# Designed miniproteins, single chains, continued (5): the designs that were tried, part 24

Each design is a single chain, and the fold is of that chain. pLDDT is the mean over its residues in the fold that is shown.

## One batch from the design tools (miniprotein)

Design m16806
Fold by ESMFold2-Fast:
Parts: sequence; structure tokens; C-alpha cells
Structure m16806 (fold): chain A 65 residues (1-65)
Amino acid sequence: VPPEPSEEERQEAVAKGREGLELIHAMMRAGVAPEEIAAVMTERFNLSPEAAAALLELLEAAARA
């Protein structure tokens, strides 16, 4: 069974996730390029190359919509 995070760790993860989404939305609203948003998120949240690539694809799709 995978280890269950504590309530505090779970709340911190949710807060960081929400902070990340708010930052993405703010940058998209400001007209920041998807590639630049992905780079900022990768540095700030230490994303893996695979996660960064997936994020870039999602951001590019959202920017085209």
C-alpha cells in the first residue's frame, strides 16, 4: 500500500497546486508565451522533463483555444 501523506502534507500539496494553477492562469491572462510559462513552472516547482513537456502541450492547447 502506498504511504498516506499526513493531513498537513496533503493540505500543503493542495495549497501548492492551487498556487501553481493561479500562477499559470495569471501568466496566460497576461499573454505570456506557453513555453515561458512552462519554463517558470519547471524552475519554481522542480518539474521532471516529462511533466514539463506535458504542461507545455496543455498550455499550447489552451492558448490555441
Scores: mean pLDDT 73

Design m16807
Fold by ESMFold2-Fast:
Structure m16807 (fold): chain A 76 residues (1-76)
Amino acid sequence: MIDSVEIKGDKLIVYGSGFEKSDLIIVEDKEGRVVGSGRAENETKAIVDLHTKGEGEYTIKVIRDGKVVAEKKFEA
């Protein structure tokens, strides 16, 4: 599902496949705190607004019908 990510200002652009219009995308820090959220823009792209920006390990989660259907770790 998640192929790559790009940080652009206060946004994380998530590239992939199989996204659905109602998918919720969240970004968690290493401690599991939500630091960003967004929605799928289309089947191959989602945009996440980041509430905080710092160095460290983050986890992107794609949530569909209340369940995590995809997950990807990245370093910022």
Scores: mean pLDDT 81

Design m16808
Fold by ESMFold2-Fast:
Structure m16808 (fold): chain A 80 residues (1-80)
Amino acid sequence: VEKAEELERKGEEYEKKGKEAYKSGNLDEAEKYFSQAARYYIEAALHYAQAGKDEKAEELLKKAFEVYTSGLSEVIKAKK
């Protein structure tokens, strides 16, 4: 549980960093931060699922998907 909570917090930190980098026009940094945020949310979800907290795991997988679609995907499109 403690590991899952740590990973969830890191996901939130990197999502914030990604948004800040995107607003400053630093697309390479935004892409890195959003990728890391999604990764942390997925890892947190796996740890919650292992602990039998399936609803929390689903919530974090949804967050990972939202970071991908609303953050990372937009950065990739902007780089083209």
Scores: mean pLDDT 80

Design m16809
Fold by ESMFold2-Fast:
Structure m16809 (fold): chain A 71 residues (1-71)
Amino acid sequence: GAPAAAELRLANKKGKPEDISVEVRLPAGADVRVELKIEKISDDKYKVTARVYDARTGELLAEKEGIVEVE
């Protein structure tokens, strides 16, 4: 079968910059390190970069970049 993969979703639950988060879905038993970078582009937009690494090997498992709008 296909190798197990991490799935990343960007979230902004309260519409404010400080509430920007990443939701990570992993195979059962996965141990990972998540790195998150948030950069302001404009008053209502932020660039978010999320990277997920295997905690044992340091291998990059998933990366997601996107623009999140805030209130």
Scores: mean pLDDT 68

Design m16810
Fold by ESMFold2-Fast:
Structure m16810 (fold): chain A 69 residues (1-69)
Amino acid sequence: GMAEADALVAEALALLRRGERPDDALLSRIRELLGWTRSNEEVLAMLEAMLARGVDTADTRAGVARILA
């Protein structure tokens, strides 16, 4: 569900803040929960963009919307 997606995105953003790359298993789970047909590399790029813009919110949909606006 969305709560699970928000938790996994928060975990991935925490890893990126430490200079660590989220593993492919974590990126794949985020991709599935968001309904993305994109690659894990594209999910990683989205997460890096969220972090760079300071949109590390608990609401993943709001964070993605701010990046895509």
Scores: mean pLDDT 73

Design m16811
Fold by ESMFold2-Fast:
Structure m16811 (fold): chain A 81 residues (1-81)
Amino acid sequence: KLEEKIREKLDQYPEISEEMKELAVKVFKEVTKGKKLNDEEIDRLADVIARVALNIQKHKVSKEAAELMIRNAVEKELEKL
């Protein structure tokens, strides 16, 4: 359910590739395991993920570095909730 919501938000960013969306959803699911998030919190996390994903695509970052960057961004944002 959280996975579906984050995917729906990321789909609003047509510049993000399907591979990057899949990576972002995977990382989001792992980092948010066992957490309860409302729609506002999911929206905020989606915006952070989209920003990081677009930056990654712009700069030809490796998949391993991309996963780490997305993970760090999601973890940092969750600490503020």
Scores: mean pLDDT 80

Design m16812
Fold by ESMFold2-Fast:
Structure m16812 (fold): chain A 100 residues (1-100)
Amino acid sequence: SKEEIVNKIEEAVKTMYLVFEEALAAGASREEALAKALEVFKKRMDEIKKEYPEYSELIDKTLEEIEKVVEESIRNKASAEEFFKKIGEVTKKTIKEILS
């Protein structure tokens, strides 16, 4: 259902945030923490794609945009707040397209 996929995407974002914070707390560099968070997010989104193949193109576009946000955040040394704000903007756009 649309509600189930939306909830799973929101859970993927929450998991990404937790993995990022845990990696930093464990002494990882910001770049390592971002890479680990992206890996977990991609894995969660790939699982959603398998369950909801009708949204596979939208999920792929979302992942491409998220990867760009990660690359730009590493390059620009963006704050965690700026990074997750941009992640939230990308995923809200995806959720809006699912719900329309």
Scores: mean pLDDT 87

Design m16813
Fold by ESMFold2-Fast:
Structure m16813 (fold): chain A 62 residues (1-62)
Amino acid sequence: SDLDRLNQLAATFERLNAEKGPETAAREVARQLEAAGDTDMARAILAVLKHAQEASAELRAK
């Protein structure tokens, strides 16, 4: 089910975030979504990651 898949992706994110950080975790989740044919959701996650990185860079520039 979609809920089971979402729970699996959340678990994968939590594990990789703890091991390698949020950027690696987000990219792995996006890759799994694209492999499952959910290209739009994969793109959305990568866009959120890019926006978060840009916001973080702006904060460091101050």
Scores: mean pLDDT 77

Design m16814
Fold by ESMFold2-Fast:
Structure m16814 (fold): chain A 75 residues (1-75)
Amino acid sequence: KLEEVRKEVRENIDDLQKLMKLLTRIVREGDEELLKVVMEELEKLNPALYELLKEIDEGLALMQAAVDRLIAERE
C-alpha cells in the first residue's frame, strides 16, 4: 500500500484535485503512516506544495483544538 500511495502522488503531482482527494481519504482513514509517506513524496517532487500543505495541516490542527476547547467550555 505504501508503494501504491507513492505512485499515486507521482502520477497526480500536477493534478491538485486528485491529490486533495487522496489526502482527504488518508486523513479520514486516520492512517498517519500513509500521510507521512505522501508528505515525504510531495517534499521531493514539489517542495512549494509540500510547505503549503504542511502550513494548512498545522492551521487545521490549531482550528480543531480551538473548536474542541469551545465545545468543552459549553458542556
Scores: mean pLDDT 69

Design m16815
Fold by ESMFold2-Fast:
Structure m16815 (fold): chain A 68 residues (1-68)
Amino acid sequence: ARREELLQRIVELFKKAESAIKAGNKDEARKIVEELEQLVEEMRAAGLPESDILGAEETIRRIKRKLA
């Protein structure tokens, strides 16, 4: 289902972003954040629940704070 696919992609990209940050590869982490933001827009377009969208946005904000 589209919801499960989008949620799985979000989780995979969160893990990749965390790994990139731990490795000191902030440029790679920033690219992953851009991909995550695009996925959030796909989640909205697909009509996913607001709770899923807000959860993804919160995690993206945490990643962005680590990159600031």
Scores: mean pLDDT 83

Design m16816
Fold by ESMFold2-Fast:
Structure m16816 (fold): chain A 68 residues (1-68)
Amino acid sequence: SKEEAKEKAAELMKKAGMPEEKAERVAELAQRGRASSSQVGAAARVENPNAPDEVVKEAGEAAHKAGG
C-alpha cells in the first residue's frame, strides 16, 4: 500500500543515516507527490555522504511507490 511504502521509505532513510523526524517528513512529502525519488536520495546523501547506494536506491523506490 502507499502507507506501507511511506513507512518503508522513512525506515530506509533512517538506515541511511537521516534523523527520524526528518526521514518521516521527507517520506510524507514523497507520498503527497511533493518530493521525487531523486530528491529523497539527495536528501539522504546530504545527511550522510557515505550512505550505501543500495539503501539510498531502495529509499527512492519506496518513496516513488508512496507517491503513486
Scores: mean pLDDT 81

Design m16817
Fold by ESMFold2-Fast:
Structure m16817 (fold): chain A 65 residues (1-65)
Amino acid sequence: MVTDEDIEKLAEEAKRRKIETPEEIAKFLEEQGYSTKYTKKVQEKLLEIQIEEGVKLLEEAVRKV
């Protein structure tokens, strides 16, 4: 079955493709040969990655104005 490592890799790939909606994530999973039941897990992991990136962008923005 799909592992947590697979979910993380799928979330990182979705982020690279600028995929954010559940519908787009479900389509992406089908294209990759995965079940759409993992859509929510991938979306949650993608959100975590985006929050971490947002924190880094805020740190850079404070220095660069």
Scores: mean pLDDT 75

Design m16818
Fold by ESMFold2-Fast:
Structure m16818 (fold): chain A 56 residues (1-56)
Amino acid sequence: MEEKLRRYRENLERLQAQLAAHAPTLAGDFEAEVRVDEDGNVWLDVRNLAPSATAA
C-alpha cells in the first residue's frame, strides 16, 4: 500500500484496538476499511455488522 493508505490503516487499527479493549462486543460489530477510487480519492467505509436498532 502507499504511504497514505498505510497511515490510514494504522489509525484505524488503533481505533479498533481501543474499541476492542473498551467494548469488545461493539468492536466485533463494526468494520472499517480504506478504499481508493481511480482518481486517488480516499474514503473510509465503516459498516455496522450488528442488526439495526432503529425502527422502520
Scores: mean pLDDT 62

Design m16819
Fold by ESMFold2-Fast:
Structure m16819 (fold): chain A 60 residues (1-60)
Amino acid sequence: SREEQLAAARKAYEEGNVDEALAHLKAMSLADQATVDAAFAGLTPEEKRALVRAALNGLE
């Protein structure tokens, strides 16, 4: 469910697993998976972490 994906994303973020957190957020997205992957491919680990944090705050 959406709640399960959000909880899993938050847990992964807290554990420092940014790529796993992004995968859970991607599963909740209505966007094409290839487009989401392309958008994240050029990001540094710090930029990915900042996006995950912003997304989690926006979904609360």
Scores: mean pLDDT 72

Design m16820
Fold by ESMFold2-Fast:
Structure m16820 (fold): chain A 85 residues (1-85)
Amino acid sequence: SEKAEIVRDILVESLEEEAARTEDERLRRLLLELARLIRENAPDERLAALAAEALAYDEEGFRRVMERIDRLAKEKGDKLLEELE
């Protein structure tokens, strides 16, 4: 589905943009690795393991970054839908 590919691309872009703003080197690397795995259609097990590693490293920091990524992804999706109308 082209819609699934678009949603995946938006999520990857949002992860990479937040990683670029992240000053914590370890958290930045984890976010970039998550973006890479999503782009490569890695198995859910690999995504879950990396997310668990990030949560174990800095639960509050990772949670806040993921909240910003969710907001950014929604903004990108809304703009795309507006352009298609």
Scores: mean pLDDT 83

Design m16821
Fold by ESMFold2-Fast:
Structure m16821 (fold): chain A 88 residues (1-88)
Amino acid sequence: SEEVDKLVLELEISVALAEMAASLGDKKTARESLRKALEYAKKLLKAKELSEEQKKRAIDSLKRGAEIAREIGDKELAEEAEELVKKL
């Protein structure tokens, strides 16, 4: 669906922004962008139908988000992202 495609894209963009912020040492912006990514992922979990491609993209983005969270020292955010991967 268009809504699911938009949520996957917003998840991917939020993780990409977090990566950029983390690379610049902006841990606050990185955390905020990762929190947005997790909110999009939670909305995807409420969607009753995901294609295999949409699911793979969401999982890949969440795994990247977890890595960024660990890099910036946010263990709780990393664990939340990893938990969402298990539920997808």
Scores: mean pLDDT 88

Design m16822
Fold by ESMFold2-Fast:
Structure m16822 (fold): chain A 55 residues (1-55)
Amino acid sequence: MLARAVRDAKAVGKEVVHIPKGAVLEVLEETSEGFALVRYKGQVVRIGAEDIEYL
């Protein structure tokens, strides 16, 4: 499913990725710890669920 970043955020995977406010993300999985696993520009990273809005 798709989501949008509601603020500038740091997401962590194999690298630290800076996700700008307004970026559209593909949500792969939502975790019980308040994180989402997302794909952004070909990278799979974890972002805080509070930093995104589901579309």
Scores: mean pLDDT 81

Design m16823
Fold by ESMFold2-Fast:
Structure m16823 (fold): chain A 87 residues (1-87)
Amino acid sequence: SRQDVQQAIDRVQQGDYDGAIQLAQHVIDTTPSNPTPQTVQFAIQVNRRIHQGDIDGAIDIVRQGLDNGSDPSVLASSVLGIVRQGQ
């Protein structure tokens, strides 16, 4: 759910990477993924920020995705990418 993605982001910001991984993985496992071209483009933007070392910018893009109703499964995958780079 979007609430679980928001909690995963909050966990990342608190340094609770294990809790963030658990919540993000739960969203991926329980939410059917239906990626649109817009959703794919969103994931690309998050990955670009991660590769630039802009973890805060990557988090901001995921939050924008929550606010605009983007696919929770793709948002959760983006949170996992942020956690992997932030460790």
Scores: mean pLDDT 76

Design m16824
Fold by ESMFold2-Fast:
Structure m16824 (fold): chain A 82 residues (1-82)
Amino acid sequence: LSPAELAELLRRAAALAEAEGTPAALATARRLREAAEVALTDPARAARLFAEAVAELAVAEGFDAEEARARAEALAAALTAA
């Protein structure tokens, strides 16, 4: 996944979260938008911000916090591994 592809994915994810309109989704959208802006300059930071946003949203939706965090960390690692 290139930095440009990551930025586009994050922008699309932010738009989808914003469309849900809940306070949690709007907070997630803001974090995803921030991640998209840094993806071209610091893709590792962008991947971490994305993972944090996904983990927080999953916990808000009732998912197990440890599983959400572990999954988010694995996702961040995959996004930064070329």
Scores: mean pLDDT 75

Design m16825
Fold by ESMFold2-Fast:
Structure m16825 (fold): chain A 81 residues (1-81)
Amino acid sequence: RREELARRVREIAERAKEVIRRAQELGLLSEEEAEAGIAHLEALEARLIALTETEPVERLEEMVRKMERDVDELEALVKEA
């Protein structure tokens, strides 16, 4: 359960990093913007992984679902461009 949520957070973060890299390749983001985005995402990933040990599972599931939605929206924006 908590290990599963931590695994999902890592999977979502990896997907988001790929989206940021693709946006940079398409010229939608500068190299600096892509680096800043990846750094921010890595900080968010670390924070969420830490929370998997302390937060109630129900709340963690809500946070993970929000992260998934945010990444899906980002993918859609990059695809539209």
Scores: mean pLDDT 78

Design m16826
Fold by ESMFold2-Fast:
Structure m16826 (fold): chain A 80 residues (1-80)
Amino acid sequence: SLKEKLIEFLREQGADERTIRAVEASPSASRALSVAEMDLYRNRQAELLEKLAKFGYELGLINEKQYEALLAKAKELAAQ
């Protein structure tokens, strides 16, 4: 499933087990991606947020506007 692909992606990229458990607990792939976004943003993981945006866009989980918004968030975090 798309949610399982997202979980595998997060594990492969070295996301925290706390983030992975929150994603696993989500009822849908779309909600799982939103949870991952919130947790990565809170943890200030800019590079992982950028990779999440690209992954979500490639799988069709987010549209171009959402993709651009996530990239903007990642750049904001990186520019600290």
Scores: mean pLDDT 85

Design m16827
Fold by ESMFold2-Fast:
Structure m16827 (fold): chain A 65 residues (1-65)
Amino acid sequence: ALSPEQQAFLEAVRRRLEAARSEAEMQEIVAETFARLQAELDEESLRLVWERLGAHLEALLARLR
């Protein structure tokens, strides 16, 4: 389960990804997000969050081709 603060952070990241104009910009946002979450979350929680973000990122990349 994600905390309300973690959920708010992920919503902000999701909005940044939706606003991204290139694959390179998306990669930068993903790298920053991973680095921050890796420091704050345990391995199981990090895996679940990453799976969720990964699915969303794949959908956005499909729109950019």
Scores: mean pLDDT 72

Design m16828
Fold by ESMFold2-Fast:
Formats: C-alpha cells, structure tokens, sequence
Structure m16828 (fold): chain A 80 residues (1-80)
C-alpha cells in the first residue's frame, strides 16, 4: 500500500537526517510525499530546496517526518 510505503520512506528520511545525509533525507522525504498521494512531480530545484530546509533545521525536519511517518502508519493500518 502507498500509505505503508510513505511511512517507510519517511522513517528512512529520519534515519538519513540522524546520519547527517541531508541529500538522501530530502530524496526520501519527497518520495514519501509522492507515496502519500501527492501528484506533484518534483524537480531538481524542489529536491535542492528540501535539502536546504533540512540542513538549516534538521531537528524540526526530523520531527515533521516522524509525525508524517506516524500518520502514514495509522492510515496504512486502518486500510488493511
């Protein structure tokens, strides 16, 4: 299910932030958004902007992604 995939990708983004790999974190965060039902096709600029935001505020980005992962997990569980 897309909701489960979104949760897994958001969780991997959190792990990437913890490792200091902000580029990989941005890639996982964008993929998590797409898996959650976002129909917007990300550009290279979008990935660069997300990476910059994570790098500037890694703890805030981690908190947001943890919340997104929890919400996606609950949605996936409810749909099964």
Amino acid sequence: MAAREAAELAERAVEAIEKGDYKKAAEYAVRASLAAGDTYVPTEKDLEEVEKLIKENPEEAKRALEGAAELARKKAEAAE
Scores: mean pLDDT 77

Design m16829
Fold by ESMFold2-Fast:
Structure m16829 (fold): chain A 75 residues (1-75)
Amino acid sequence: LEKLEQELERLRIRLGLERIALAGGEIVLEQAEKNNADQDFIDQLRKAIEETRRRIEELEREIARVQAEIQRLRA
């Protein structure tokens, strides 16, 4: 049980960091578009943002799985 609670805390920290990265990336993209930055740079930013969103979805699924396992062990 304690190991699962520690894993859950670690996953939550990682999720928080990825969410910060997503917010920062979106701000940078908005500024790049407003400043008429190079299209290749904008495309790379969009790809990086999409990859960050996928990592967030994966972390959310892992958190839900670990939470369900903790609840099952407590029941």
Scores: mean pLDDT 85

Design m16830
Fold by ESMFold2-Fast:
Structure m16830 (fold): chain A 85 residues (1-85)
Amino acid sequence: NIDTQILEAISLIENGNALTGIDLFKSILKSEGIELPPIDFTDLDTFLKTLKNIFEQVISKFPDLSDEIKAKILSKVLQIDKLLS
């Protein structure tokens, strides 16, 4: 189900497999008609901004996600915002 796929994508990113995790998020969002721009992994600032946008799109398109998953995604967004500040 979608909750399991989102948790798997987050886990991949947390474990340093960001490419695979992001590809899974892209696949999930594409199923809802969202196309993501190409991701620049060579520039940390651009990468973090893109990752934040992915997390925000997931919450927007899947409002029925469990509160636990939403809280986890929001925590990641806040961590990214702190790194960009």
Scores: mean pLDDT 78

Design m16831
Fold by ESMFold2-Fast:
Structure m16831 (fold): chain A 97 residues (1-97)
Amino acid sequence: SGAEIGATVGSKIAEAALEKARELNLPDEVIRDLENVGLFVTALGAELGKTISPEEAIKRVKEEAINLVRKLLEKHGVSQEDIDAILEAIEKAAEEV
């Protein structure tokens, strides 16, 4: 179903961001907040997948994930280099769905 495709996109994006954040040894507080964002974008993907095309749902989930993750990491004082690495992982994960 479209909801399952949307949820899968959100989940893969969340997994990629968390894996990269752990590789970069980011603090537990950052990992926890990224997990919460991951749950949100997975739910968003499921909801969007009910009403729009898979291609549009992927695009919208990716854009929202990038915006939320960037703001979160900036709030935690994460370096621009590490932010860029995590955002690159998100973009790559979205392309592989």
Scores: mean pLDDT 86

Design m16832
Fold by ESMFold2-Fast:
Structure m16832 (fold): chain A 84 residues (1-84)
Amino acid sequence: MTIEELRKELLEEIDKLVEKMKAEGYPDSYIETVRKRLLKQVDKFYKEGNKEALELLIEFVRALINGDYEKAFEIAKKLTELYK
């Protein structure tokens, strides 16, 4: 998969997460904060050409959509260790 395809897939997954959060009644301010933080990470890793980080972000967002918070936390730790 190209880096452009990974970015597109990740943006689509972020939109799905936002729709789920709206459906579950999360405050708009909280949803905006989550979206903004995720979009900053997408922009960072895309500019760096970091395919591995984009793939991990896709898995992170999917884990959140599925309510698998343990998996999401482990992926977030891995991202922090590799790219901070």
Scores: mean pLDDT 84

Design m16833
Fold by ESMFold2-Fast:
Parts: sequence; C-alpha cells; structure tokens
Structure m16833 (fold): chain A 71 residues (1-71)
Amino acid sequence: SPRLQELAQRLLEHARAQEDPEKRIKTLQTLYLVLTGIANKEPAEKILKILEENKEYIPEDLREELKELIL
C-alpha cells in the first residue's frame, strides 16, 4: 500500500529524530511490530494492543493515522 509506505517512512523519520538512545530503540521496536502486523494482515485487536502498550513512544497524531490503517 502506498499509504502504508509513506506512513512507515514518516514513522522511521520520527524514530531517527529521538535523541535518547533508549527511546529510539523502543520506538523502532514498536514500529517494527506494528508495521509488520499490518503488512502480514494480523488481527486488528493484536496490533492495537501493541500500539496501546507502547503509546508513549509514538506521538498521538501518528498513532491516530496508524489506527486508521489498522481498522
């Protein structure tokens, strides 16, 4: 999906902008799990749970855009 590719790029840019190495790693791990789940067409409930449990690592605006792709 072109929308998924564009959003993935924006999320990776957000992760790279994290100056805190621990936050950067947690952001990248969360993005990997969420984006892989979407790409593999995993159940929405499973992907949303990962996003909720790691919400501090993803900005609210990007979380809302991810929810639109998951639902």
Scores: mean pLDDT 81

Design m16834
Fold by ESMFold2-Fast:
Structure m16834 (fold): chain A 84 residues (1-84)
Amino acid sequence: PLEEERRRRQRRIDEAYRTVRKVAEGMLKGQSEKAGEALAESAAIDPELYEDVKEAVRRVMQEHPELRPAAEKILELIDKKRAE
């Protein structure tokens, strides 16, 4: 039912949030370029993952303004892969 679906979506978003934050932190340190590309490639081919990652990026930018440039870069990489 609807409540179980919301819980599954919340778990997916929470997992995406952890992944996006870790990748963004790595990108700020000059690391995780391949991890960022892999995340973007996965999100480009999976519409559900794309929505989860987009929401996760929004939350990372709100909760961690210092990660905003890296988080925006992740979205740009996804959009680039979607266009290819």
Scores: mean pLDDT 79

Design m16835
Fold by ESMFold2-Fast:
Structure m16835 (fold): chain A 95 residues (1-95)
Amino acid sequence: MEELARRILELLEELKERIEKANIPEEVKEEILRIIDETQRRIEELVRRKAPVEELIRVVTEGGLRIGEIAYKANNPELLAILQEYEERLRELFE
């Protein structure tokens, strides 16, 4: 679990940097970055508590769904591409 959580946190940090550099509306950017920050903090808490992997997957999935809803509404090609790469890399971690 700890190794998986570390890799997910690394992916979230990469996602955060890519979102910050992306040409998307500032309000959309701030909303997504807030969700990423919340998700990172929740993952860190799960690691400290030695929570089951199922809880980690749930937290990551919930964060991803919230970000996806925002991205769908924004309909920004660069944002959608960034999220697609994030989702693909995340899937590789769970296989």
Scores: mean pLDDT 85

Design m16836
Fold by ESMFold2-Fast:
Structure m16836 (fold): chain A 71 residues (1-71)
Amino acid sequence: SKEELAQEIADRILERYPEIPREVALEAARLALELREAGKTPAEILEELKKEFPELPESALLEIVELAERA
């Protein structure tokens, strides 16, 4: 399910960025998956994640986009 994919992405991000709150990582993962399903490109997804989660490091957001593309 999309929720199971979001949990998997959040868990992988938290391994490398343990300082990110789990709920924030999960929200970012859900948004990335929703935008991918809507047909957005990786670049468009990254831009939207940067707007919605400006406090997160860009490196973490880029990994979220890459993990969503692999799902």
Scores: mean pLDDT 87

Design m16837
Fold by ESMFold2-Fast:
Structure m16837 (fold): chain A 108 residues (1-108)
Amino acid sequence: NEALIERARELALRSGVASEEELDRALENGLSRSQISGLLVAAAMMGDPATQREARELALELGDEMSAEIIDLILQRDEALAAGDLELAQEYSQKMLDLINERLEKEK
């Protein structure tokens, strides 16, 4: 579990999702599994394809199938954009945002 937390921290820093100060503060208070998953999804949103694939693998290892599904939607959106299918890309973007917003509401 420590290795998963460290990898999630590295992805968050690399993708610019959070500062080192913010991550260190969160680690001092203890990161929940949902907070770790949130960092992975955010890193996938901001990161390159390699970051997206690594974030998906870590989400699955964490047992968070919902976060892995969100990351898969991000990957599918990027594939649709590369294929020039803007309507399909917009559909995946909307589904992804809806799932992310549902998670954020549950954490309030």
Scores: mean pLDDT 78

Design m16838
Fold by ESMFold2-Fast:
Structure m16838 (fold): chain A 68 residues (1-68)
Amino acid sequence: MVTTEKLAELILKYGNEKAKEYAKKALEVERGEGEAYLGLAWAAMSAEQQARVLEELGLARPAPEAAP
């Protein structure tokens, strides 16, 4: 469904500087370590940045403004 590589690429596009550093590491290391780095990258991102990544993945399309 969602791969480590795909998630890391989207964090590199929409994440902040710190999240991008973790996402780069996730792509360069072993799969298990990559998942840990993706978790760190995700935690370093704001809710707005996380929402953009999820929209691109098709996991959390934008909800109507009137309905959270």
Scores: mean pLDDT 71

Design m16839
Fold by ESMFold2-Fast:
Structure m16839 (fold): chain A 92 residues (1-92)
Amino acid sequence: VPLLPAAEGARIVAELAKDIEKYAKEKNFRQALTKAVALYIVLTAMDLPEEVRERLLEKIRGLVDAIENQDYDKAIELAKELRRLAEEVAAS
């Protein structure tokens, strides 16, 4: 049973993605990775259609990978994409 309504969880995901973009711009590995792990936890608790859940999980996995490789430019772009997708979910 999911813990979070889709719209509420999506608003949290959007804010976390915004924080990750900020920390990636600062090259703050620890904070960027901490927020990316929090994204994964929030998403696993959300009540989402399977297709939307898989799209968000793919972006989060790519974002964690980019941060772990210290590819901050890729992390910034993936965080922007994740934020946009989360804002669309929150609006629906």
Scores: mean pLDDT 84

Design m16840
Fold by ESMFold2-Fast:
Structure m16840 (fold): chain A 93 residues (1-93)
Amino acid sequence: MPPAPPEVEVVRVDASDPAQVEETARLVVEKHKQGVAVVPVLKDDPAAREERIAAARETLDSDRILVVEVESEEAWAEIEERARRIWEEELAK
């Protein structure tokens, strides 16, 4: 039997939809709390996706990965900034 595939969850986000940005930012914070590696990738670059997943697995020694597919690096920056604000708000409580 082939080895089980790594536990990889893939979320595609449209950053032009503020609701998807908010939902994805909250998901990123929750996954980070669970020790899951979060890997942003461009939707149209599957080679970079595999490379980033491999790097995350090697660095964190973890097969638990959340892949966030975005249309641009700027789209990821918006999600990351929102996730940072959510995390800071939770730490302030």
Scores: mean pLDDT 73

Design m16841
Fold by ESMFold2-Fast:
Formats: sequence, C-alpha cells, structure tokens
Structure m16841 (fold): chain A 79 residues (1-79)
Amino acid sequence: MEAVLKARFSSKEAAEEAAEEAKKMPGTLSVEVEELPDGTALVTATFESMEAAMEAAKKLYEKYAPTGKLLGLSVEPAD
C-alpha cells in the first residue's frame, strides 16, 4: 500500500536538500517541493509502502529536527 510523506521546512533550500535525500531512499516513487507564501516550503513524497515512508520520515526527522529547519512531518496512506 502506497504512502505519502509531507514535511514542512523553514526554507525552500532546506526543503530542496531534504527532497534530494528522499529521492535516494528505497521505495520512493515521487518527490515534490512547493514554496509557500510565508517563505516556508512543503516536501510531498510518495513511497511504495508505509514501511518505506516511515523509514524516510525517521531519517528526515533525525537529520533536520535538531537544526530547527523541520517544522512539521506526517505520514499517511496514499489510498
């Protein structure tokens, strides 16, 4: 079952860096980056499985949460 990861970042630069990391992760089907009007950015990544999405979420949290660049993170089923 496919899953969607949504990660909000404090800047477009941080979001683009995280998107490149997500593209390298196993089971990644697509990655999109959207710059928001407030200067934050949203990364939306679709994974082939919930397990792949949760592993990606863990890695992004461990890398970016300590830096203050990650503002929010969620994982949900794609269907």
Scores: mean pLDDT 83

